# Designs tried in a protein design run: designed miniproteins, single chains, continued (3). Part 106

Each design is a single chain, and the fold is of that chain. pLDDT is the mean over its residues in the fold that is shown.

## One batch from the design tools (miniprotein)

Design m11921
Fold by ESMFold2-Fast:
Structure m11921 (fold): chain A 80 residues (1-80)
Amino acid sequence: MTPEELAREALRLLGEAARAEAAGDLARALALAEEAGRLFARAAGLPEDTDLSDPAVVDEVLERAREALLAALAALRAAA
């Protein structure tokens, strides 16, 4: 998967996690959110076993995920 594909899949999983949470299925919501976090880390080019409890690591993941999302949006606009 490209970084933009990983970021799109992570957003899809976050949407499913939000729906599971709204339905009261907290175990499913947590599992989906954890999987989304792993995909965001991969989109950022970080190792799969990245310590997401470190705020500095989270900031790096968010910045790279932002870059991947902007690239995905640019690609979608170019394809229109």
Scores: mean pLDDT 69

Design m11922
Fold by ESMFold2-Fast:
Parts: structure tokens; sequence; C-alpha cells
Structure m11922 (fold): chain A 60 residues (1-60)
């Protein structure tokens, strides 16, 4: 599992959440949940940090 794969999954989750009308904070929570569901080996802190980085990249 590469960091790039984790970031792309998180970005997809964030885009979907924002399209549904979720806030930036809620989009991070949605991405964190999706990451942990697909990669249960990730800690909550690791998944949250990846979700935050994905949001920063999407904000360019």
Amino acid sequence: MSKEELLELAKEAIREALEKGYSRTMSILVATERLKEKYPELSGDEATNIAIEALKELEK
C-alpha cells in the first residue's frame, strides 16, 4: 500500500462528501472512515493525517 494510493482514496472520499453538501470537517471524517474501512491496519491518527493532507492537496 503506497501513500499515493491512500491519498487518492481520501481525495475521492472528500470530493464525494463535499458534493453531498458536507463541511470540510465532515469530509475529513468521511475520508478517515473510508480509509480505515479499506485499510484496517491504519491507526485513527494515520488515517486522519492522510485525510487532512488530501484536503490540502485538493485546495491546491
Scores: mean pLDDT 82

Design m11923
Fold by ESMFold2-Fast:
Structure m11923 (fold): chain A 75 residues (1-75)
Amino acid sequence: MEEVIRLAREALDLLEAGDPEAVEAALEAARKAEEAGDEGTARLLRRAARLAEEGRLDEAAFALAVTISLLKREQ
């Protein structure tokens, strides 16, 4: 859980910096969520990665921020 939040935040920071590595970071967060058995979170993170890859940066950032907020509420 903590690792997924950390990677999702890294993806958001990279996205805000315009770094193309944001897509890879979001996909890595999704893989960690799947390993933890949280397929819902993994799906949200993969969607954020797709939005970023399509150049829909505001929507990708919003999806990442919402996912991070939901994960923090589970703590």
Scores: mean pLDDT 82

Design m11924
Fold by ESMFold2-Fast:
Structure m11924 (fold): chain A 94 residues (1-94)
Amino acid sequence: DNVEKAIEHLEKAKEEIEKLKNKKVAKELIETIEEAIEELKKGKIEEAIRLLEITLGLLGIWLGVEKLLGDEEEAEILEKAIEHIEKAIEELKK
């Protein structure tokens, strides 16, 4: 249940990231989330959490850049992606 719910949150994070204007950055972020999902399917929960925490760090940096540039729409997308990943990690830590 917790792993399945975490994967559902990660799929929602991927949907948000796909909306980003920088498709190259979006692809790299989605690839890392897909690696985390694959680790979860293998029962490698600690490794998945590590990958997701790295992804949160990268998303946080990009959120800071978009806020500096004044792109409110991109910032909102990044904030939603971050929220979904945080919810996934919360499910995995139960």
Scores: mean pLDDT 87

Design m11925
Fold by ESMFold2-Fast:
Structure m11925 (fold): chain A 68 residues (1-68)
Amino acid sequence: SMEEKIKKLRELLEQAIEAIERGDWDTALKLEEEIAKIAKQIFSMGEEGKKKVQELLRETQERLAELV
C-alpha cells in the first residue's frame, strides 16, 4: 500500500540522516539508492503520493542543513 511505502521511505530517510550524523557516507550513499527506488514507486501511485514524498524530502533537507 501507499501508506506502507511512505512508512518505509520515512525509515530510510531517518537511517540516512543517522549515517550522515556519524560520518558514514558509504551507508548514506547506499540508502540514497534505496530511497530513490521507494520514492519512484510512491510517485507512480499518484498525485497524493508525490506530495507526501516532496514533504518528507523537504523535512529531510531542513534537518540536514542543521548538521552542516
Scores: mean pLDDT 82

Design m11926
Fold by ESMFold2-Fast:
Structure m11926 (fold): chain A 63 residues (1-63)
Amino acid sequence: EEREKYIKELEEIRKKVRENPSPEALEHDAAVRQAEKDGNFDAAVDHAVRLLKVLIDEILDLK
């Protein structure tokens, strides 16, 4: 239930990374993917939150 919600959020974040990739965003995306592969859901969520913050900051810098 809650896990499925966060997985959907991760997919949305990945789409944004592909549309406006930065080295920092790509690094966090790679960390999310590695944590998911390792089955470490908590780490994947933590990295996803950090990635989202990077994307928000980048969007604010552009506006």
Scores: mean pLDDT 70

Design m11927
Fold by ESMFold2-Fast:
Structure m11927 (fold): chain A 100 residues (1-100)
Amino acid sequence: STVDIVIQIMQGVSDTLSSVGTQYDDQQVQQLSDYMQGSYNQMQTSSPQQMIDILDTVINQIQQVYNQSQQQGNDIVATIVQQGMSQVQMSKGMLQQYVS
């Protein structure tokens, strides 16, 4: 289902950011991953509309980490974070179509 795909994307992005945060010793990315894991857990008991609201807060957090990575000149981390943001934005779009 659309909900299952969105949940899988959220878990995949969180796992990728956890690995990247560890590999590059980037505490902001690791904290973002931890935040997304909390959001993923909350989504398990949420309605599709509540999931959209959660994804909006996640997108805002990813945007902040992306901006910080760019300001620090960490192009590799910024690129990976931006890819994660694109996947989460796609997930939000899928849920918006699902609830329409």
Scores: mean pLDDT 89

Design m11928
Fold by ESMFold2-Fast:
Structure m11928 (fold): chain A 81 residues (1-81)
Amino acid sequence: AAAEVRAAVAALEAELIARVAKLSDEQQARLAALLEAHRAELAEADRAFQAARAGELPAAEAAEAVRRALELALAALEEAE
């Protein structure tokens, strides 16, 4: 369960990185501006992920926060493409 969630998150992160690598400089600049608009939500997801790694937060709650952040990043990526 927790391992499957971590694997799914890692797979989504790998896909995001691969797609970002295909962007032009102009598209990357647009993506950075769009992500800045969601800076607070991205920071919350990172804190939740770190807390779960330390065993301080249930993996399911951290996974939900990270999933929302990844969905925001994917939406920003689609707008930048």
Scores: mean pLDDT 73

Design m11929
Fold by ESMFold2-Fast:
Structure m11929 (fold): chain A 68 residues (1-68)
Amino acid sequence: SAAEEYARKAAEAAAKGDGKAAGEYGTQSILAGGVEEARRAAALVAREGTDAGLNGASASHDGAIYVE
């Protein structure tokens, strides 16, 4: 949905430290789908965005217990 797309862009911008873009995309998400849809989309994308932003939560990187 448009609300989910804008919420994803807002989470991406926030992860990069771009508060202005994050705010603009967040507003567009609310306008596109309403507050409830925007909250649902933002909650989902925030989890994924946090994992992507950390760049260490990849499934291929379960933890550095072994030295390779």
Scores: mean pLDDT 63

Design m11930
Fold by ESMFold2-Fast:
Structure m11930 (fold): chain A 74 residues (1-74)
Amino acid sequence: LREGERAALQGRFDEAEALYQAVLAADPNNLEALLGLARLLAGQGRLEEAKALYEKALELEPDDEGLREALEAL
């Protein structure tokens, strides 16, 4: 059933979020974890939190046009 599949997928999103948070707690400049968490949060409609993570990623890679476009799309 769609509801069951959505609930299972959401459970995985919560797990992925916790894993990205743990990586960032150990290495706050981990670009892959910043981008992974930002995409995950944006997909959940948590746009303000996603923006903060994309902004931090842009501080690390300021000339990355793809990151700037992703931030502007939010």
Scores: mean pLDDT 74

Design m11931
Fold by ESMFold2-Fast:
Structure m11931 (fold): chain A 84 residues (1-84)
Amino acid sequence: AVLAAAGAAAAGGAAYGARAAEGAAYAATAETLAAAIGGTLYAIGAVIDAALAGGLPLSSPAAQLGFEGARIAGRIGLARAKPS
């Protein structure tokens, strides 16, 4: 029971990281404003979905790190999209 619960939590965490990282990578590598915004929103949505699937509150440190990662990636994408 304890190992099964730990396995489920680890799987939720992996999904959390993978989906958030996918959105963050898309946002950070964005060459357009739309792509930067889209990637950021996808990453935020993935963090919310993964937290709910894993039974974690959105206020948890793991969820907060995911949201901060999405924000940082979005800022990088927006900076790259902004002509100097």
Scores: mean pLDDT 63

Design m11932
Fold by ESMFold2-Fast:
Structure m11932 (fold): chain A 72 residues (1-72)
Amino acid sequence: GMKQELHKELLSKIGRILALIGEIEDLRRELKKAKEAGDEEKAKELEKKIEELEKEIKKLLEEMEELSKQLE
């Protein structure tokens, strides 16, 4: 049924968000190392990548909110 398919889609998006959070955590560890090494260029590149992934998470959360409204 429609509600079951919406639940599957929500679980899929949750899985994608968790994967993106893991990638951001890895990049944050690399960013800390780059800052400790004084590598400003690498730090700036890593900050940009983190920002892009955070925007992807925001989009997925907005899509999940829309799906949740359909379940209500």
Scores: mean pLDDT 85

Design m11933
Fold by ESMFold2-Fast:
Structure m11933 (fold): chain A 83 residues (1-83)
Amino acid sequence: DISDQQILDALKKYDKDKDGKLTIDEAVEAIKSLGIREKYGLSDEWIRERLERYDKDKDGKLTYEEFIKAVRDIIDAAKKYKF
């Protein structure tokens, strides 16, 4: 039940440079702010691992598009397995 607008609002809140990119640490905090971790009983380690999969060039940052895809993947995985 998390909308694309809620994901965008989280991105904006933690994107301090406003360039459409988040560090992995900022992305973890953004996901926690959406209540996804608590709602689905996920660990910070599991979330971080999933986010790091989208950091293709290993610069420690996710683009706007990569972040949205990662959040959707995390939600879909959590819903499928009912954690």
Scores: mean pLDDT 75

Design m11934
Fold by ESMFold2-Fast:
Structure m11934 (fold): chain A 55 residues (1-55)
Amino acid sequence: MSREELLERVRELAEEAGLSEEQKEAVLNYIDGLFDENPEVAEAFVRWWERELAE
């Protein structure tokens, strides 16, 4: 997954989770930084978050 695709997915998940604009920005910055350090960990975190929000 590209950085752009990952950050788009994070925005969707943050909206589904009902996060505030401040919280959305904080999470986006966190994942963006995590992707720079280790993209596999960033992708794994997003996949975990998707599962937590799924039925």
Scores: mean pLDDT 80

Design m11935
Fold by ESMFold2-Fast:
Structure m11935 (fold): chain A 55 residues (1-55)
Amino acid sequence: SEKEELDARAAALLARYSATLTDEQLQALREMLAEAQARLSPEDFRAFLDDLEAS
């Protein structure tokens, strides 16, 4: 499902950054992703993830 795809992408992004971010930065990223997922439509959350992945 789209939700499963987006959840997997968010998890992969967190895993990627866990090697380079501090615990505080990683927690901030986790909070940012959770907030975006709660507030945005699936389409807007996909665009949000696309932007983060491009950075």
Scores: mean pLDDT 82

Design m11936
Fold by ESMFold2-Fast:
Structure m11936 (fold): chain A 77 residues (1-77)
Amino acid sequence: VAASPEEVALGGELAERGTELHQRALEAAAAGDAETALEHYRRALELAVEIGVRAGLDEAELRAAAEEALARVEAQL
């Protein structure tokens, strides 16, 4: 029931990339660049959905959560 070694390795790469994008988004937001911050958050959320789907989570629920999270970030910028 565990992911294959190849899927685990890919999941690790996606998680690392997602963390970097989230950090980039925070830096852009702190600099007042709302457009760049939202772009990086959107990319990070897409990767989070992909990781979750690979982990066996419901894609529709993950996309709904990502959409809500992006809307909250947009409202704060």
Scores: mean pLDDT 73

Design m11937
Fold by ESMFold2-Fast:
Structure m11937 (fold): chain A 67 residues (1-67)
Amino acid sequence: EPSPLEREARRILAAVHRNLVDGSKTDEELAKEFGIDVETVKRVRDALEAGRPDEAYRIIREALEKK
């Protein structure tokens, strides 16, 4: 079973991925919603756009663990 951090990381990944499709939220709004840096959201978006979802997940996981 995934840890609470893993579940939150997957939830954030899914939200950023959906936002790449619909553009409904800014990076600032996503950062505020999930309590992470806007630069982290931008890095996740860049990784997803580059076709690297595993790297996007790692970026999120590290951001959640650093504090």
Scores: mean pLDDT 80

Design m11938
Fold by ESMFold2-Fast:
Structure m11938 (fold): chain A 84 residues (1-84)
Amino acid sequence: DRGQLIGDSAGQAARDTALQLGIDEDTAQQISDVARNSGTFRYTPDQIGDSVRDQALQLGIDSSTAQQISDTATRAARRTLQRL
């Protein structure tokens, strides 16, 4: 399923970036789960990134860090979509 592959790619990228930026594993997993779910709802790469940013902000992550995670998820989603 295309949406599943896109969501999984975005979720992995978001989680890995969050962990690299010093965010705890549980919070990084919650952000990853939002990206995966957004993919299954057939969101565009930009919409997946927006969902990731909104979830990060809701979890108390600062706007700059949330934007970095969002940008990484959006890029991963676009890259996966281009390969399908």
Scores: mean pLDDT 85

Design m11939
Fold by ESMFold2-Fast:
Structure m11939 (fold): chain A 58 residues (1-58)
Amino acid sequence: MIRARAVAPVPKTSEEELALRPGEEVEVLEEVDDEYWRVRSLTTGEEGLVPKSYLEEV
């Protein structure tokens, strides 16, 4: 399991995206492409796409 953390506030700009607060931890479910990961929030259980530049692996 790859775990990552949001390093900055992540906005939700579409239905497929997931909003995250700074410091929120996620499980990486799928590396969709070079720019976006599908993740699940460990805080809320919600899933969505997040730009990987907002995440650091922990």
Scores: mean pLDDT 82

Design m11940
Fold by ESMFold2-Fast:
Structure m11940 (fold): chain A 68 residues (1-68)
Amino acid sequence: KKEYIRELDKKNLFSEGALDTIAENTEGASREQIDAIMKYAIDKNKKFLEAGGKVGPAAVKEAIKKVL
């Protein structure tokens, strides 16, 4: 499942810790739910990403709570 999540991160916007957090907390989630979590995290952190940052574990945990 982690390999699949890495494939969804096409623009390398997520830290390794963020990808691990998605994999650990989305067991049994659908592809559509994982896509929605990643999209939410990107949208929520857009200004930080524009400044050259990456989405971290805390931002991913917030997205999971909002989407699942």
Scores: mean pLDDT 78

Design m11941
Fold by ESMFold2-Fast:
Structure m11941 (fold): chain A 56 residues (1-56)
Amino acid sequence: MTKKVIEKAKELVEKGESIEEAVNKAAQAVYAELGDALSPEELVKAANEALKYLEE
């Protein structure tokens, strides 16, 4: 899950999005793909981990 958010966020950052915007959009896209299979809490954790990874 976190890896998918990071991968999609990297694509958006390369397009000129900010890291914050890219992670938010990537998390929404991953949630749309997985639907009810992923809890909202797990999605928030994945987004926060992706933010930390990309901001480092």
Scores: mean pLDDT 76

Design m11942
Fold by ESMFold2-Fast:
Structure m11942 (fold): chain A 71 residues (1-71)
Amino acid sequence: APPETLVIEKKSDAKTPEQALDEARRLAEEALGEPGRVTAESIEVKDGKLIATVMVENERRRVVVRVESDL
């Protein structure tokens, strides 16, 4: 069976790419709630917005977190 995927989107007050990515990682790990691995990380600045996306997964679950902050 495909792993159950949870998607979380959050607005953030992050001022830097590093802060946004760090927040997304923390949220993903909290939402997974069990041991897992980071399988994807991305950071993007577009149209005055900072967007960080992190994927954490294990054999049973996948969590994708997208954090967006206005610059």
Scores: mean pLDDT 81

Design m11943
Fold by ESMFold2-Fast:
Structure m11943 (fold): chain A 81 residues (1-81)
Amino acid sequence: DELIKKGKELFKEGLEYAEKGDLEKAAELFEKAAELYEKAKDYEGAAKAYRAVGTVYDQLGDSEKATEYLEKADELYEKAK
């Protein structure tokens, strides 16, 4: 699946930016990965990516956004088959 492949590439790129300390760019890439996983109906992949977004916002001190994305990840984990 092209969408899942692109999602994995964006997720890996997000991890690289997070390691470099560019947390805002990491969040953008994880969000894009999550969107592609959702379009592919890979709810486990989408949940993983949204959890990564939530973790980044927690590290940035944005507790409201962190909670929003972590809740979204939990909902998608429930949908995963």
Scores: mean pLDDT 86

Design m11944
Fold by ESMFold2-Fast:
Structure m11944 (fold): chain A 93 residues (1-93)
Amino acid sequence: AEEYLRAGDFDKAIEALKAELKERGEDDAELLTQLGKVYLGKGDYETAAEYYKKAIALDPKNAEAWAGLAVAYRKLGKEEEAEKYLAKARELA
């Protein structure tokens, strides 16, 4: 279903996920990982990386957050850091 997301759907998804985070006290690694994915899809790679880092800080074994951080860093031109994060994601998967 992620293949059908459009720019307007990204903004609605971000609003819904941020509202849910506030209700849960902003310490949910799954919601933070989902926010990272939506920002990554929107092309906001810096904000995506920040949410993935927050998810990893709460759950360092979250392979999906490490993989997302690798993609975001690659898009930001930080290939060496992206390779390290991707290796960590593969280790945890």
Scores: mean pLDDT 79

Design m11945
Fold by ESMFold2-Fast:
Structure m11945 (fold): chain A 67 residues (1-67)
Amino acid sequence: MIDEEEVERAMALIAIGVAKLLVKNGKMSEEEAADYLEEMAERAREQGLDVAAEVLRRAAEEIRERA
């Protein structure tokens, strides 16, 4: 049901938030954050977590545009 997809989205957003905080605090580069989120998106897609995969992929693209 939609609630399961919402949980996937929430988990993806938490991962994105952590990556963005690490970049803001100088602990991770924008390229490293984008690579990390892209790898997570690929793993999510392999497991059939399409909602999480799309959210993570989009965030990686946005970060790459800023780099």
Scores: mean pLDDT 79

Design m11946
Fold by ESMFold2-Fast:
Structure m11946 (fold): chain A 62 residues (1-62)
Amino acid sequence: SPLEEARELALKSKNPLAQAAIVNGIDAAERGAPQGAIRSADYVKELGEEELAEKVRELAES
């Protein structure tokens, strides 16, 4: 499940804001709002976690 993978991905971050953004972004995409995942990936990148941001984009496309 993309949400299950998002929860595992979030655990790789030590930043609670990035953790919340990863899960909320993929949850939004699963509910039919893919723009939510794109915005969350951009936010995770702004927090300095570029590798996690790329994985959020990839997961949203799955």
Scores: mean pLDDT 83

Design m11947
Fold by ESMFold2-Fast:
Order: C-alpha cells, then sequence, then structure tokens
Structure m11947 (fold): chain A 62 residues (1-62)
C-alpha cells in the first residue's frame, strides 16, 4: 500500500537511521503498516529510508 502523509504538530518523526523528519514534511510511503505499538511504518519513496511516525502525529493526504 502507498500512502501520502503530512507530519503535523511539533514533534516530527524519525527514520530508521535516527534522522529527524521536520513538522510539515510531506512523505510518500510504500509498504505502509501500523506496528503493534501503534506507530505508522513505511518506506519513504523519495529516499528509500524506513520511517517511523506516531499515528497522532500525521495527517493522511492520500
Amino acid sequence: MTMTVRVVGDKGGITSDARVIEPGAVLTLSDVYVDEDGFIRGVDEATGQHVVLGEDGVEILA
């Protein structure tokens, strides 16, 4: 599944290599799933990096 999300709030998100994703960033994610801890995980199509986002910290666009 492919999903486009906007990071909202002031916390941002992180990649699997611990890079911070700034609030307001728009990401197109592939292989999207919600893990057992309630985090949205996927692969950022622009960078190929795995990303972790809080469910309450994102706005789903598509």
Scores: mean pLDDT 71

Design m11949
Fold by ESMFold2-Fast:
Structure m11949 (fold): chain A 82 residues (1-82)
Amino acid sequence: DTKVKILEYLLATYESSDGKGKASARQLAILLGVSQSTVSKILNELVEKGLVIKEKVGKTTLYSLNEEKIEEVKEMIKKAKE
C-alpha cells in the first residue's frame, strides 16, 4: 500500500529529525519506486485530511507530518499492517 509507505516514511523522517524533516513528492516517488503523479495524488489526499502539511519553499513543494495528527497516523499504519 503506497499510502502506508508514504506515511511510514514521513513518520520516520519526523522522529529522526525532531519534527523538522520534510520530503518532496519527487523524492518519495524515487524512494518508493512509484510514479510522482501517484505520490502527489496520495499526498494531496493526506493534506485534505489534515494528516500532512504542504509547504512551498522556492520552486519546491515539501510535505511533512502534522504533529497534531501523529497518533492518528500511527493508528492508520498499525491497522494497514493487520
Scores: mean pLDDT 81

Design m11951
Fold by ESMFold2-Fast:
Structure m11951 (fold): chain A 77 residues (1-77)
Amino acid sequence: VEEYIKKAEEAFEKGDYGEALGYLNEALKEASKIKDEEKRKEYAEKIAELRLKILESTGAEGDFEGAVESILESMDS
């Protein structure tokens, strides 16, 4: 999970938002396998934060709390 988040951050710094989102999707898939709910929430918050930064860079508005909730719900599915 952390490796994919790091790769997403590196892609974001390069301005490759598509690649960054791809790595965030992989991080989400890996985080969904974690049975520790607190650790899943921690990763969901990191994923949501970077996703929000990408949205802001593309001129879209985001809701951080709503993004975290949506990610956690996706992990349960």
Scores: mean pLDDT 73

Design m11952
Fold by ESMFold2-Fast:
Structure m11952 (fold): chain A 87 residues (1-87)
Amino acid sequence: MDVLRQIALTLRGIGLVIDAELLIERAEKAETEEELKEIIEEAEKLIKEAEEIKKEAEELGSERAVKLAEEAIELAKKAIEIAKEKL
């Protein structure tokens, strides 16, 4: 049971890292204030989801899922910084 949950958290973590990398690309490419604000909102939601995954992963002892969640948080923060710099 716990092993399957660890696998599920790891897969979700991978997905969030990919989504965060795409948010960085979108932030770099975005030219309008509306697009930049939407990217910030999406990145903030991703950070909240990643923090929840990190907490659950820490409780289950899933070091890989914890690291993936932390990576997703850092990438999403970078997307927010890029978007805010363009505003």
Scores: mean pLDDT 87

Design m11953
Fold by ESMFold2-Fast:
Structure m11953 (fold): chain A 73 residues (1-73)
Amino acid sequence: RGFVLLLAGASYLAKGEYDKAIELFEQVADKSARAQYLLGLAYEKKGDTEKAKEWYQKAIELNPNNKRAKEAL
């Protein structure tokens, strides 16, 4: 379920292509706390800290045990 999209998005994040990473993560974000966390990280890398916090909060709401998202807030 979107595992390939998560891997591709992570590759774009590593290359600094944040907009492409965001596009791929958004395709699985509604069903994946991991994708929501990675969206937060991508927005943070772009300097959009407000959007980053929104996505970290969504990741926690979808999975309350998401320790990385909680730490990022």
Scores: mean pLDDT 77

Design m11954
Fold by ESMFold2-Fast:
Structure m11954 (fold): chain A 63 residues (1-63)
Amino acid sequence: MYKTIADVPPEEVKVGDKVLIEKDGKIYNATVIDVSPTGVEVKIDGEPVVADPTKLPFIGLVK
């Protein structure tokens, strides 16, 4: 299950959580690797999981 960071404080996101992010107009599956008060760092899965961003909610958790 993906989390919407806008509805949850960043401190409630845990390392290892799966999130969806938008980067360069593409949607990626990503894993949270670091959480800090200034932001959440994620590791992108390496390839887009959905080409059409209108079909999936995306959460920008990249600094």
Scores: mean pLDDT 57

Design m11955
Fold by ESMFold2-Fast:
Structure m11955 (fold): chain A 68 residues (1-68)
Amino acid sequence: KIDEAIKTMENILKLLNRDKISIPLAALVLRAHFGLTLKEAEELIKKITNGKKYITLDEFRKVAEAAA
């Protein structure tokens, strides 16, 4: 599941021509792959990334590992 979530995010970033992940985008992908609510996903992201507005793919991997 973790690698599938990362692959989904990589594909989205390529399609959007972006190098940074917004918190709502990260939450949507976590919901899709781990069954978290958007609120739960946003709270988890905030806790792990110390409240950043945008996260890297490496930071997203850490959040996905915590969600698994």
Scores: mean pLDDT 82

Design m11956
Fold by ESMFold2-Fast:
Structure m11956 (fold): chain A 62 residues (1-62)
Amino acid sequence: WKELKDLLLSLGLSEEEANEIVEKLENASEKEKEYLTNILVDTLRENGHEETAKKIEELLSK
């Protein structure tokens, strides 16, 4: 979870925004986690953060 938070902060998200995303994912069901991960990854790709999107996808897949 620290790795995810650090990646989000490196993208310019506030600490509050990063914490909210991490807490949401940590407490999500497997189905919700997959859905939220897809939204996050898609948003990052749309904003040109392809490499970070791949790292987050890998981090949350296992």
Scores: mean pLDDT 75

Design m11957
Fold by ESMFold2-Fast:
Order: sequence, then C-alpha cells, then structure tokens
Structure m11957 (fold): chain A 81 residues (1-81)
Amino acid sequence: DEAERRRLAIEAAGDIARMLVERLAANPELVPAAIAYMEENEVEGAPRIGIDTAVEALRAGEFDPEAVAARAAARMAEELA
C-alpha cells in the first residue's frame, strides 16, 4: 500500500529527528561529537531526512523536539510528492 508506506516514512523521519533532539537537549556537551558522527553516516530516505533536519536544528541551537520533528515530517512529505 503506497499510502501506508508514505505515512510510515513521514512518521519515521519525524520520530528520528525528535529522538535525536530530545537526547542531545538533555546532554548538550555531546552535541559537537554527535553532529560529527551523524554527518559521517551514509543513510538514505526517511532516516536521512530525520538526521539532516536534527543536525540543522542542533547547529542553529534549536532544542524543541516537536518543532524539529514537524519540520522533518514536512520535508519527508515534500520528498514523496
């Protein structure tokens, strides 16, 4: 089901971005090392969109997990259009 695959991809991108921002907001001293590690990962699709959105937010000093998750989900939806 194409609609189900689309829904799962959008949810996955948002969930990944939320989780990364939440964990690093709790441990801000780890942010530089975490960004370097995430930039070295060669992933694609929803995980790529989620990670890239989280990295952009963390570099900008944004630690609102729900706002970043919504942004990642919106980017994934645009990619699938």
Scores: mean pLDDT 80

Design m11958
Fold by ESMFold2-Fast:
Structure m11958 (fold): chain A 73 residues (1-73)
Amino acid sequence: MPDPELAKGLTRIGKAYLKEGKYEEAIDYYEDAIALDPDNAEAYENLAEAYEKMGKEEEAAEYRAKAEELRAK
């Protein structure tokens, strides 16, 4: 079942891992957040940042586009 509040909590935890340079762990938390709230634009933005930090610019661009699409609606 969708849980937007839990998704926001997981996104915050993922962001903490991202700041520690633990990109794979951050991605896992953001993916869990998206599973609980597919409209969580912040989780997609943070996924884009994690992929950018890993040098995966194409994936980063795709997730940024998804986040922008969600924020526009």
Scores: mean pLDDT 81

